# Designed miniproteins, single chains, continued (3), part 104

Each design is a single chain, and the fold is of that chain. pLDDT is the mean over its residues in the fold that is shown.

## One batch from the design tools (miniprotein)

Design m11620
Fold by ESMFold2-Fast:
Structure m11620 (fold): chain A 63 residues (1-63)
Amino acid sequence: SEKERLRASLERGARTIPDELLASLLAREYGLSRATARRIVAAVRAGTLSDEQLDLLLARRAE
């Protein structure tokens, strides 16, 4: 599904991109506050990224 592709993409980004840069990129790309973006990056790192967080990102991308 699109959520599974997004999860895999975020996990790949987390392996290669420093947390602060990844948070900045997510904030810019999805129009999120830096605090929200940092929470998402932390959830990716912890393996706790929720379906609600994925839904938020997909909704923001759909415009």
Scores: mean pLDDT 83

Design m11621
Fold by ESMFold2-Fast:
Structure m11621 (fold): chain A 120 residues (1-120)
Amino acid sequence: SEDKLIEFVKELLKVRLEFEEKVNEVYEKYVAGELSAEEFYEEVLRIAEEYNEKVLELAKKFKLSEESIEEIKKKAEETLERLREIAEKYKDDVKKFMEEFSKEVHEFEEQVLEIIKKSI
């Protein structure tokens, strides 16, 4: 139903904002010279993995089918693998890494929303 989709989107937005706050905190430490680029990438990838886990928890909370949950899990794993490849490709270009990272996270969210629309 549309109402269930709206409630899911609201909860997803909250999880997304918490994710963005954590990424920004780690970025500020990098800019302050407290983290190397490598350490920054490791922390951001860890935060992305946590975000994927929270999205899966939301899917379970909204009682999606096991098939839909497995599809989200597969897309989450594929996204995390691409993020690791982007980190290696742009190891010397943090700005380009963040641009491509944001794009991949956005694509993952769009894929999750399409699965939810079909499941609710």
Scores: mean pLDDT 88

Design m11622
Fold by ESMFold2-Fast:
Structure m11622 (fold): chain A 102 residues (1-102)
Amino acid sequence: DEAEAAAERMREEAEATIAYLERRGAPAEAIQKLREQIPELEELARKAAIARTSDEATRQEVLALARANPVLQAQAVAAQAALRDDLSEEEVLAVFVAELLK
């Protein structure tokens, strides 16, 4: 099932991110917030996989849900920051944590 495969990949990526945050000494609050969001991220991944073959309105609804998700929003902001030549890995992590804790 493509939807279940997408949810499994999302869970694995989230768990890998948690392990990375723990190794880098990120605040416990950020790690906790990411853990709390895993079920929503899994469901969003399932919906996104299904929406890929749906009409445009359904795809736009899933995109809006993804944009509203605090973890995905924090990842997007951090990814944009990572494109800057002057930012270290630690500074990119700080951007992710700050956005996640809003």
Scores: mean pLDDT 81

Design m11623
Fold by ESMFold2-Fast:
Structure m11623 (fold): chain A 80 residues (1-80)
Amino acid sequence: MLSEEEREEKVETLVRVIEEELAEMGLDPEAVREVIEEQARRLVELYERALAGEVSEEEFRAAQVEIAEKILAAAKKASA
């Protein structure tokens, strides 16, 4: 299981990567920052569960796609 420090580090890294990717696509990451943070934490929690054998790799990959789609949809709605 990840330590609290490792978890926060992974969440911070993932948020930064997602924000950069959205900005490169011409979307406003600040407008959906709360959604990005929420989904990043969810993804890290699922990653921990996958490492513990509680979630299959296939289920984890499917969740990654759903999370990415949710973030992208929110960012597109917020973009003017």
Scores: mean pLDDT 80

Design m11624
Fold by ESMFold2-Fast:
Structure m11624 (fold): chain A 80 residues (1-80)
Amino acid sequence: MKLTEEQKQKILEELEKAREAIEKKDVEAAREHIDELKKILTEAGAEGIAEHIEEVLTELLDKKDYESALQALDNLMESI
């Protein structure tokens, strides 16, 4: 998938905010930034990736598995 520079910048910003929220164990803030990532990815035509991210990260946050959630965000960044 090829993102515009504007979309890539927004994804990086929201990814960093989500990562910071997970590091602080702020599940509510993390979910908010994950929702924004999903919106940007859907607008970029990556709806399948956006849905997969929401499902995986929501499950990990519900389980309070913050280490796995951070790893999932890192894997996402490499996939974009």
Scores: mean pLDDT 76

Design m11625
Fold by ESMFold2-Fast:
Structure m11625 (fold): chain A 83 residues (1-83)
Amino acid sequence: MEAERLEKKRRELGREIADKLLESLTKNIIDELKKKGKPQEEIDRIKKLLEIVIHSEEDSEERQKAGNELGKVESDYLIEQAK
């Protein structure tokens, strides 16, 4: 079953590979923003915010600020693409 296989794989890989997967997804998001014609300044800002979120400690002030700023941009995109 796909759900069981996906859950098991996420658990096994979640410790180390989840970070790598998140970085890969982040790059894909940036590439899609470029294709959407977002201004380069906005893309650079989003990239910096995503890097802060990924590399900062959980619940750090830097992560909270970056997450809030990123939320404004990605919220519109994720709402449109809601799964």
Scores: mean pLDDT 62

Design m11626
Fold by ESMFold2-Fast:
Structure m11626 (fold): chain A 87 residues (1-87)
Amino acid sequence: DTNQQILDDLLSLVSQTPLGQQAWDYFQQGNYDLSLQLFSQAVRQVVLTVYHSPDGVQAVDQMLQNALNGDGQGYIDSLNRLLDSLS
């Protein structure tokens, strides 16, 4: 699945960033709101600097907004939009 491969590659790159590592540390501490914000920032930077996708950056910003609003369907829709922008 192309979208699964893109997601796996994206998450691998994010895990290597200082912000991605900090997001994981906060998740382990139970600070989920800060973890989500730092993770989203790490994804945004990778999408911008590695994939060179302004549309992907917009999708990441929409994912964060949907997650903060508790909009699970909106989150999935914006995630699919992100992955499509990286294809």
Scores: mean pLDDT 84

Design m11627
Fold by ESMFold2-Fast:
Structure m11627 (fold): chain A 90 residues (1-90)
Amino acid sequence: SKKEIENALKALELSLEALEKALKSKDEEIKKEIIKNVLATVEKYGSEEAAKKIKEIYEKLLKGEISIDEALKEIKKIVEEEIEKLKKKL
């Protein structure tokens, strides 16, 4: 429904704002918490494809294969693409 898409957009736009604040922060714990919260939001409101991609980035971060700032940038791009896909459905 339109209301479900509007609720998903609001949640994803708040996640985008949180990711932008995280990128400006020097606090690694805040950055990690924001990544976890964005993953949970995308699992609830985003596509299965977007959730899977973010989970794979998070797993790479836990293995030390990617920096936290690189993870934040990649996740931000996925969230931006998800927002644009949802806007096209309105």
Scores: mean pLDDT 88

Design m11628
Fold by ESMFold2-Fast:
Structure m11628 (fold): chain A 80 residues (1-80)
Amino acid sequence: MVGSQISQQVKSVQDQISSAQSLAQSGNQQDKDKSKKQYDDSKSILDQVIKQGGQLGQVSKDGLQKLKDGLDNSFNSTLG
């Protein structure tokens, strides 16, 4: 059951990254501000998943690292 919650949080982060990337591509400042907030929210959720999953041994280190790298790359390519 905890693993299901962690999987849902990972999916939420992936969905937020996709949404943030789409908003950043709209070209207006309001959407860029929303995109930045979604990236910040995604980082917060990912940090919680890493902390909780690491303590419980319920998440793949490689999977979390790829998600973090994907988030950082998406942020840098759209807002960096």
Scores: mean pLDDT 73

Design m11629
Fold by ESMFold2-Fast:
Structure m11629 (fold): chain A 79 residues (1-79)
Amino acid sequence: FDFFKPGKEGLKKYLRYVTKKEIPEDTPLREQIRIYVEDVFGVKLTDEEIDELLAKLEENNYDPLDFGPIVIEFIKKKK
């Protein structure tokens, strides 16, 4: 894994790298997260769940290295 700068732009770059589906350049972070979770975990998040996840990511300065663990924990709790 390449090290990405913390922040929304760094996370967006990381998501394009780890998502198997092509993500358009103008895709907002919310949509990138939705696409990633559907592609990798087969889970469809609601808008409220995406907002909760974004809040957790913001608390961690959108660090891409923490993204995977945060998403996995979030999905396991929601099921």
Scores: mean pLDDT 74

Design m11630
Fold by ESMFold2-Fast:
Structure m11630 (fold): chain A 73 residues (1-73)
Amino acid sequence: MTEEEKEQAIAHMEQLLAQMQQQNVPADVIAKLQAILDKMKAAKTSEEFLAALKEADAVLQAYGDRRRAEAAA
């Protein structure tokens, strides 16, 4: 992974997080994504960075599932 690719991924995550905050996404979801963004910024290897991206995907998937369940109730 290049430094440029890492910086672009971090910028995209920051933009997504800012957008979610404006859309009144639950604070617990925002906090989890912020912690993952901090891990991405602190990652020293491609493996650490990819692990953080996988954690972000899992949080977003779980939130999506939660929103579907709430909409069905």
Scores: mean pLDDT 79

Design m11631
Fold by ESMFold2-Fast:
Structure m11631 (fold): chain A 60 residues (1-60)
Amino acid sequence: GTEKELKKKKIEAVGTVYKVPEDKVQAIAEQFVAGVLSKEEVAKELGVSLEDFNILISSD
């Protein structure tokens, strides 16, 4: 998949770990890849720290 698809899947995985409702996770992921939400806003909506979110969504 594209980088956007990979980021969506990572956000979905984070949402599952933190037990966020699937509908809410999907809306957050779509808004993030559309550029409507920043990383900080996504992390806040998922209930995780920006630092933890950056670790979970990025991989070297």
Scores: mean pLDDT 76

Design m11632
Fold by ESMFold2-Fast:
Structure m11632 (fold): chain A 77 residues (1-77)
Amino acid sequence: LDEEVEEIIEKLKSKDEEVVKEALERLRKLIPDMTAEQLERAARALGERSKTASEELKKELEELINEIKQQILKLRA
């Protein structure tokens, strides 16, 4: 799982937005099984990528960041 999360984070750095979108789909499937630490790392990477993304991709990144934040809150409750 940790190796898969790292692979996804690397793909998020891609200049190809299609590669990034594919990585987002993979990440969504892993969220329920991720630790709070892994979720925080993923959210940080998504936030950094959103600074250089198109408006359309930025919206998808922000939506996923919000989902991750909610999951972290549930795990820490």
Scores: mean pLDDT 81

Design m11633
Fold by ESMFold2-Fast:
Structure m11633 (fold): chain A 112 residues (1-112)
Amino acid sequence: REEARRIAEEALRAAVLNGREGYEAALANTSEEALRVYDAVARTGAPASIAPLPVAASEREIEAAARAEEILMSDLPLEEQLRRLDELAERSDLLSAAVVELYKLLLERQAA
């Protein structure tokens, strides 16, 4: 979903800002939706800053992050991992899909 991808890209920018300029800059320049997606991914141990956030992810977003991380931890080819992430996002609500799209972005960046 295009909206989910946009939220994921905003969450990735928040993670970069947090690492470079601190979490206050990330909080000031990021939507609540993207902060929730960022928080869900950070809680699963993905390569995002662990800095405290005022907006907490729901159980749905955390579960989506856990499922996405299982796909990334699998011994599957990159193309198959991306396909399974797409299938997971298609069956998810908007914010859970955005969590999956953020993992997809992280996987794509590691492959570059």
Scores: mean pLDDT 71

Design m11634
Fold by ESMFold2-Fast:
Structure m11634 (fold): chain A 110 residues (1-110)
Amino acid sequence: LKELLEEFEKAKAEFEKALASGDPEEIEKALEKLLQALYKLFEYVKKTKKKEDLDIAIKKIEEAIELVKEKYPEVAAHLYYELGLLYEDFKDYKKAEEYYKKAFELEPDS
């Protein structure tokens, strides 16, 4: 988990820097790296199924959603949907439904 969190923090910092630069190529490349780091966190939590790992990953994923949602609402919607699926894996259907609603609000047909 520690190495995955470090990879995420680095990718997040690169994405924030790219957003500040305003360069479309830098932003797209940094977004791709950020999403790769997030998907690795999703995979790790799905494999371990530890509640403490879930709580840490949720916080990081929500931080990423706040960074991307204004410029990339479709990406934010997809991340909310993935959070819903992750909560289903933990049998937390109430939280899963709440995240699916957030995804739908950003993209009604997603």
Scores: mean pLDDT 80

Design m11635
Fold by ESMFold2-Fast:
Structure m11635 (fold): chain A 70 residues (1-70)
Amino acid sequence: SDLEKIEAYMSKVYSKEATELYVKIYRAVEAKNYDELAEILGLPKDKELIEEVVARFKRSAAHILEKAEA
């Protein structure tokens, strides 16, 4: 899965804590659990803010996945 590739790559490049946090965020975004996402990131449950954060996260995840597959 894409998440397994991202986690494997991040475990080589980033700290364990950063990798575990990223995986937690990824799972919340994948599940469309935006309440959990807001709690993880300490953000207000504002729809426009959450939509922007999700869009930015998806771009970040795509970039990491590209590096993981290189």
Scores: mean pLDDT 85

Design m11636
Fold by ESMFold2-Fast:
Structure m11636 (fold): chain A 89 residues (1-89)
Amino acid sequence: PHKKLAEFIEKHPKIKIETPTTKEEIELKVEGDEIILEAEAETDKGTAKIKTTMTPEGDSVHYKVELESSDPELQAEADANPEATLPLP
């Protein structure tokens, strides 16, 4: 399963969306058996950068989230819940 996902990510590594008030960039990377999702958004309300590292573990995925936000409430929530393990569909 993770091999097919890695092939998909290699084919579609970056998505960029730009409007007059918003700049968004989403990047997917594969590093060994880890899948890294990096998203960056700039708006008139502030900036947010999120890095999610996903490690496939059999029929589940271990997630590690790192958030850098100008919103202190979002930052505190991310710092409180940095890791989770979720089943694959």
Scores: mean pLDDT 66

Design m11637
Fold by ESMFold2-Fast:
Structure m11637 (fold): chain A 67 residues (1-67)
Amino acid sequence: EKEIEEFVKKYVSEKYQKQTLEELLRLKKEDPEAFERIFNRLKSLEKVTDIDVETELSLYRIERYLK
């Protein structure tokens, strides 16, 4: 969980840090495999933005509804 907190502090705007942290922690609890895929993908980017994080989480929500 410390890695997620540090990632959010580093790359997510202060206004959205709490909301994004809560969503990522929930994802890790409910779907750890999807969390690992998303988090590793985000970490592989040279520059991460709020839009990148939001896009990955939105794609996960869509994928979950297709199963």
Scores: mean pLDDT 70

Design m11638
Fold by ESMFold2-Fast:
Structure m11638 (fold): chain A 68 residues (1-68)
Amino acid sequence: MNAVESVKKSLDELKIPEEVKEEVLKYVEEGIKNNDIEEGVEKAVKLVMKYLLEKGIGTNNNDASLVD
């Protein structure tokens, strides 16, 4: 439970779309159900990393502002 919530918060911090968040959480939950959390987490992490690389971290859809 806490692991799933922590992942969800991390995805929100990274500005990951809800569609991708749902897929990530699905992999994590499947890992828990199969008693192979490591496999589920690895798939989830790969999905997030693929999304970030595909989107281009340096090109945050044109209108990016840092608030300190």
Scores: mean pLDDT 69

Design m11639
Fold by ESMFold2-Fast:
Structure m11639 (fold): chain A 90 residues (1-90)
Amino acid sequence: SLEEQLQALLEQLQKEIENIKKGREVFDKYRKEAREVAEKNGLPLEDEETLARQALAQHLADVMRKTAEETGDVDKGLAEAARLAGEIFG
């Protein structure tokens, strides 16, 4: 399902966060985005890793939805989100 594919992308993000040395520059970008989201929404700043994961998850979800809407094909939306996740973590 769509939710199962998003969960797989989130699990990939969690593995990269655990290996911070490999994905540090990419993670730092999403950590900054997470701070901005937290400040805008009044979320707790003490859980920066969870906020960074949520910010990247939202970005991947937005890419998926936009591609699905533009193409009329949900599978193409999932493929684009998976491709982007692969570029970030591959």
Scores: mean pLDDT 66

Design m11640
Fold by ESMFold2-Fast:
Structure m11640 (fold): chain A 69 residues (1-69)
Amino acid sequence: SMEDEERRKRALEKAKQIFLDMVEKLLEDPRNREKLEAIFKYLNIEVKPDDTKENVLEKAKEAIDKLLG
């Protein structure tokens, strides 16, 4: 039904938001560098040394949209 499709769409959007919130929190502490590098490697995200927090979050959003969309 259309209601089931809308429910699934909302669940996927919530999952994407949870992932992005997690990445943002991990980016706030340099001690999480190795954990972030492992996540980005798994998702095939290329992070450059000069990337800003906003650049990294945009790349993470694109990767999760591709994986779940």
Scores: mean pLDDT 81

Design m11641
Fold by ESMFold2-Fast:
Structure m11641 (fold): chain A 60 residues (1-60)
Amino acid sequence: MSASELADAASSLLETLLKSGASDDEIADAVTSLLESLNPTDDQIASAQDALISVKSSLS
């Protein structure tokens, strides 16, 4: 999985959970589980974090 694919997957997961009314803790757990299951590179983690921050900022 590329850094872009991981960022897109994390963003899609976050948007889906937010739309379903998931709590911040549930969202954090789901994203953490996704990242841990993929053994991502530092670049992939950084890209995913930037995407999540952007999604959160746009929804605030």
Scores: mean pLDDT 72

Design m11642
Fold by ESMFold2-Fast:
Structure m11642 (fold): chain A 88 residues (1-88)
Amino acid sequence: SRLDEIKQRILDAVNDLVLSRPDGVVKVLDLMKVVAEEFKKLSGMSEEDAQAFLEEVKKKYGDAELHASLSKSIQDARAERERLEALS
């Protein structure tokens, strides 16, 4: 679904952000910037279409659920970084 695709895209972007940071530290502001850029890049969407996707995500996840999902994405990205480092 559209919601699942957006969630996966956000997760992938967060994982890329964590892997690109030598200290493994992800600031909330950096996460917000990455999320915003991914919404802008969604399949060449217009600003109106990107806004509609964001509103749909907020409606289905809710504010608390969206924040919880983003927090979990950061945690999962950190775990993935640790996993990759353990394989080195």
Scores: mean pLDDT 58

Design m11643
Fold by ESMFold2-Fast:
Structure m11643 (fold): chain A 97 residues (1-97)
Amino acid sequence: GPGIELARKNGASKEEIASILYTAGQLLAVAAQLEGDENTARLAADSFIEAGKLYYEAGKKDEAAEVFRRGADMEEKITGKVTPSAEEARKLAEEVE
């Protein structure tokens, strides 16, 4: 989103951008849990996936794996099903370990 693009323009590192996306994903996850909203849960999972990929590119493999697992677990918990986003996040967690 615009905030991430602004951070990149201001010279933020991949790890810093990953941290911003992870925080945004956590906020969206809380909103999704409170409302039971599957669309917000998907947006949260997408944010966790992007954050995890950036952590991995920054050499932060353990952080990447944790963020991917959290995204998958969160979306599955809110939706009550294994979504394509949750499957992708779980697969990425296994691949970066």
Scores: mean pLDDT 82

Design m11644
Fold by ESMFold2-Fast:
Structure m11644 (fold): chain A 68 residues (1-68)
Amino acid sequence: SLAEQINAFSVELGRRVEAALAARDVALLEQRVAELRERIRATFSPDVAAVLLAGLDNVRAQVLAELA
């Protein structure tokens, strides 16, 4: 289901964010976020992708603030 796909992406995002925070590596975070953006755009319809990308951008901004 779409909910299962969204949940899987949320789990993957959490793992990648945790790894970047543990390493305190902004470049790793940016690389992992870029990879997820491409996968979201390739996987979901434009309307669903827009919501997920907005969520990803919000998480990225929050994590970058914590890494600063």
Scores: mean pLDDT 77

Design m11645
Fold by ESMFold2-Fast:
Structure m11645 (fold): chain A 70 residues (1-70)
Amino acid sequence: MTAEQKAKITKHLTSLGLSNDDAFAIANTLIGTQNVDAVIDYINKKEYVKAAAEAGDKNLFIAYEVLKGL
């Protein structure tokens, strides 16, 4: 994952009402994700379960209740 993709995810999550610290932690966990563009697309569509599954990232499930309904 590039620094630009990380910044884009962080900005998106903060626009949904997450704190900078929480958004940054989730974005950092996505560094190992091979399909970052699909994860971003699912987050944009508010499909957080699909985003979490695509990322393979358990921290998205921790954040799921925060993202749900935003």
Scores: mean pLDDT 64

Design m11646
Fold by ESMFold2-Fast:
Structure m11646 (fold): chain A 56 residues (1-56)
Amino acid sequence: MEELEKIRQELAERFNAEVAELDRRMATATPEQKQALLDEFGRRSAEEIARLEALE
């Protein structure tokens, strides 16, 4: 069970790092760039969720 908790924590840390990068890019982006960044992040998040669901 500890191994599963560690794996989930590592995945969460990686996801949080990606969110932090998105936030940094969003801070300097134009409204048009923000929409593109959100669309790309949404697509990547869907892929990550599918991977997590495969682990369940």
Scores: mean pLDDT 75

Design m11647
Fold by ESMFold2-Fast:
Structure m11647 (fold): chain A 85 residues (1-85)
Amino acid sequence: GPAPMVSHYTDFNAFKQDIIDRISTIYGIDRSYVSQRIADATTVQQFVDVLNQIRNDYNLPISVSLGPTSLTVTIDGTTYVFNIP
């Protein structure tokens, strides 16, 4: 198939919402549960912690990688990159 799609984000709220939508859609997890857990995550580190908790609670095959300038999340072959200001 074509090269995997990589989406880039500078808006943290848009990034979080697209990740919530993807997890709920791909894995059938209750959107309200995921949304409430992520609503309290106002920083990049808090969001990483919440994603790791959700991944562990549901044994999800998602990848989360926090670098010095970006947060990368891969869900079912789709990659989402947040550019940290």
Scores: mean pLDDT 81

Design m11648
Fold by ESMFold2-Fast:
Structure m11648 (fold): chain A 78 residues (1-78)
Amino acid sequence: SDQQARQQLAQLRRQVMELRRSDLPPEVQMERADEIAKQAQQLIDNNSSNREIVREAVFVEASATMVRMLAFVRKKEE
């Protein structure tokens, strides 16, 4: 339902924020960012007819991808 999808989106947004603020090793940040991105992709697939949910899920995926890329750069500089 829309309500459940919005609750899942809110939770994924919190997870991205928490991951970004964390002092976790780069490898762990990358793994967790990938998991968040996959969950966001599933929300897109399961809610393809709801443009607002898809848009919000795309932003969550983009945010997780940014966290992953920054962690990747940090790891390469080690």
Scores: mean pLDDT 88

Design m11649
Fold by ESMFold2-Fast:
Structure m11649 (fold): chain A 102 residues (1-102)
Amino acid sequence: SRLDELLSRLSELVDQLASYNTKEAEELLEEIIKKAEEELKKQGYVPKTDPVPTPGASRIEELRGRLLTLAQTLASLDTEEALSLLEELIKEAEEKLKELKS
């Protein structure tokens, strides 16, 4: 499905960002998460609380998990607004990844 395709794309980009394991990558993931949460809030949706992170997980692994959980929440809404937001998050992740590669 289109949602599955977008989720796979976003997951791939998030994995690439996390693989850098730098403070810059952490900050970029945090910016993407903030954008996702703000847009969900504007649409009247409350993000689900993430499961407690595995003890000993790195900050970047925690951020990766949080962003993927938000993306799955968006996909579960199955609305045009959620689809558009997923596409925006993919663009944001691509832009941030290009910034890291510069």
Scores: mean pLDDT 72

Design m11650
Fold by ESMFold2-Fast:
Structure m11650 (fold): chain A 112 residues (1-112)
Amino acid sequence: MWEKLVKLMEEALREAVRGIEEIDPEVGRETRERANELMRRLKEEMKKMSEEDASKMALDALNAANAALSAVERGLADPDPERARRTARAAAEGLVESLENVVREARELAEK
């Protein structure tokens, strides 16, 4: 179950970032680079913790990615380009903040 959860997390994150890039290429590119760095850090911390804790971190990251995906879907469906771009920016900011929070919690769990 843990390996499947990590795969779902990575797929959801990739889809969320792709949707942001489709609405706003500049915000999407910045989000992709930042999300990739945060995911690399998260995966390194996950190697140091129990499978139970790693699964919790993967689930938290998956939930963050899915929340961003839902926001991006609303943005892609919006016929107003300015509202769509505001939605994409909000989704990008929320995704990065959520991933930063997951990485911080993962570091605390990995310390002991």
Scores: mean pLDDT 84

Design m11651
Fold by ESMFold2-Fast:
Structure m11651 (fold): chain A 70 residues (1-70)
Amino acid sequence: LTPEQRELLERYEAELSAVARAGDRDGMLAKIREMFKETEDRKDLIPQVVALALRAVAEQLIAEGFVPAP
């Protein structure tokens, strides 16, 4: 990753973390869509963007108490 790409991803991670912590599911989905739109022309960033989105979704589901039966 270039330094510019890394800075962009770090910004998205911070913003997603803040939204997930607030429990704002709609805001999280909007932020994920924004990330994909801004990076869709950058194939080399897709895996990192997907990883951030999956982490945000996982944190939201855990916060909502969604867990499989033990």
Scores: mean pLDDT 72

Design m11652
Fold by ESMFold2-Fast:
Structure m11652 (fold): chain A 75 residues (1-75)
Amino acid sequence: GELEEAIGRLARAAPTPEGRRHIGQALLAASEGDLDSAEKHLRDAGRLGVENGNVSQEEADELVRRAAAALRALS
């Protein structure tokens, strides 16, 4: 689904322990109804992907928006 695609791409862009932690924390926060914390952790994963040279800032921002929108739709 859209969430799996966006999260998968963020995970591949930030394939570090820090990137994995941020994605895990985003999904945990979303499961608890804390969509603002979920989006912050997704933005942190996106920033790591930009720093690693795997995505542009524009691509990271778009992936975060898509993932956050998908999480909100599931809530």
Scores: mean pLDDT 86

Design m11653
Fold by ESMFold2-Fast:
Parts: sequence; structure tokens; C-alpha cells
Structure m11653 (fold): chain A 92 residues (1-92)
Amino acid sequence: MKIDFDNPLSMNDAQLELLLGAALSPDPNSPWYTLLGITKDEALAILEKLLSTPEGQKKVEAVVKKFSGRDIPVEEIAEYVKKLHGVEFKLA
């Protein structure tokens, strides 16, 4: 799969599902990183860019709802990433 790192809003739902699966996994060698062809640090950087905009936040929440079946606010997603990876995102 090819990800446009300069425009993360151009990602399709399947790419974003894999990105979120990687970023929300405690396993640094998660198979989702291999499927996306990116590193954990690149995945976290893309997710931070998405969560820094209102449009990106809506897209992330919509995709999380599709694969989890639950409405999870971006504040909970950011807190989960902080607990798993020790990185803190600035939200829009």
C-alpha cells in the first residue's frame, strides 16, 4: 500500500485502519507496519498530523467506528497512544 506522507487526509479507509492498528498496538514489530511499508515513528507522525486538524479528527473517528463498532473520541485515542508509546499529541 502507498501512503502520501505529505497529505495524510488522502489516505483511504483501509490504509487508515492499518495505520491505527499499528499505532494502537503495543507491539513495535506489528505486522501492520510491514503491510503499510512504514516505521512506527512514521505511523505516529502521520497520526499526529491527522489529529492536529478537525478534518483529520473526523476521519480517524469514522474509521475507528467502522472497525471497533464504537464511537471513540480522539482525546481517548491520543491518551491511548501516550500510554503505549510515551508520545503526546497536540489536538486541534
Scores: mean pLDDT 71

Design m11654
Fold by ESMFold2-Fast:
Order: sequence, then structure tokens, then C-alpha cells
Structure m11654 (fold): chain A 90 residues (1-90)
Amino acid sequence: MMEMERERDSGEGTNLVLGLSPEELSEKLPTLSSRTAAYAASTAYTYEKDPRKVARVAEAALKQLESDPDASQEDIDFVRELLERAREEE
């Protein structure tokens, strides 16, 4: 696939997972949109090699999604499943 234009949410999600510590990411997630938080959790599951970091990102994202009344139930369920899988790989 050719990348001619990069999505801001994709770039920010990747940078959050790879550039920030799990603690810093957990503090930043509540200031981001629920979509960006869910995307960060998905990116962590796909690209992060440390399942403990994946679990931390998914946990923070899930908390943000559950506190957002506009968050879809499908996104919440998806992030919960990612968190459960990441914790099983610890």
C-alpha cells in the first residue's frame, strides 16, 4: 500500500505507544478523543512487543471510553477484548 497522506490519529496513536511511557500515556489518554484512545490501544496490540505495555494502554483507553457517553459499545467491547488478551500474554 502507498502512503501518500498519513492520518493524524494514526500518527499520534503510534507516537503515543512508541514515544511515551505507559504511565505518561495513561495520563495523556483522558485529554484525547475516545477515538484516538481506542486507536492507541489497537496500535499497541498490533505493534508493541511488550504485552505489559499493551495491557497498560488498553486499560487507560478502556477507562476513557467508559467515561465518554458518545463512545460506541463496539469500541468499548473491542478494547476490553484487547486488554484481556494482553493480560493473558503477561
Scores: mean pLDDT 66

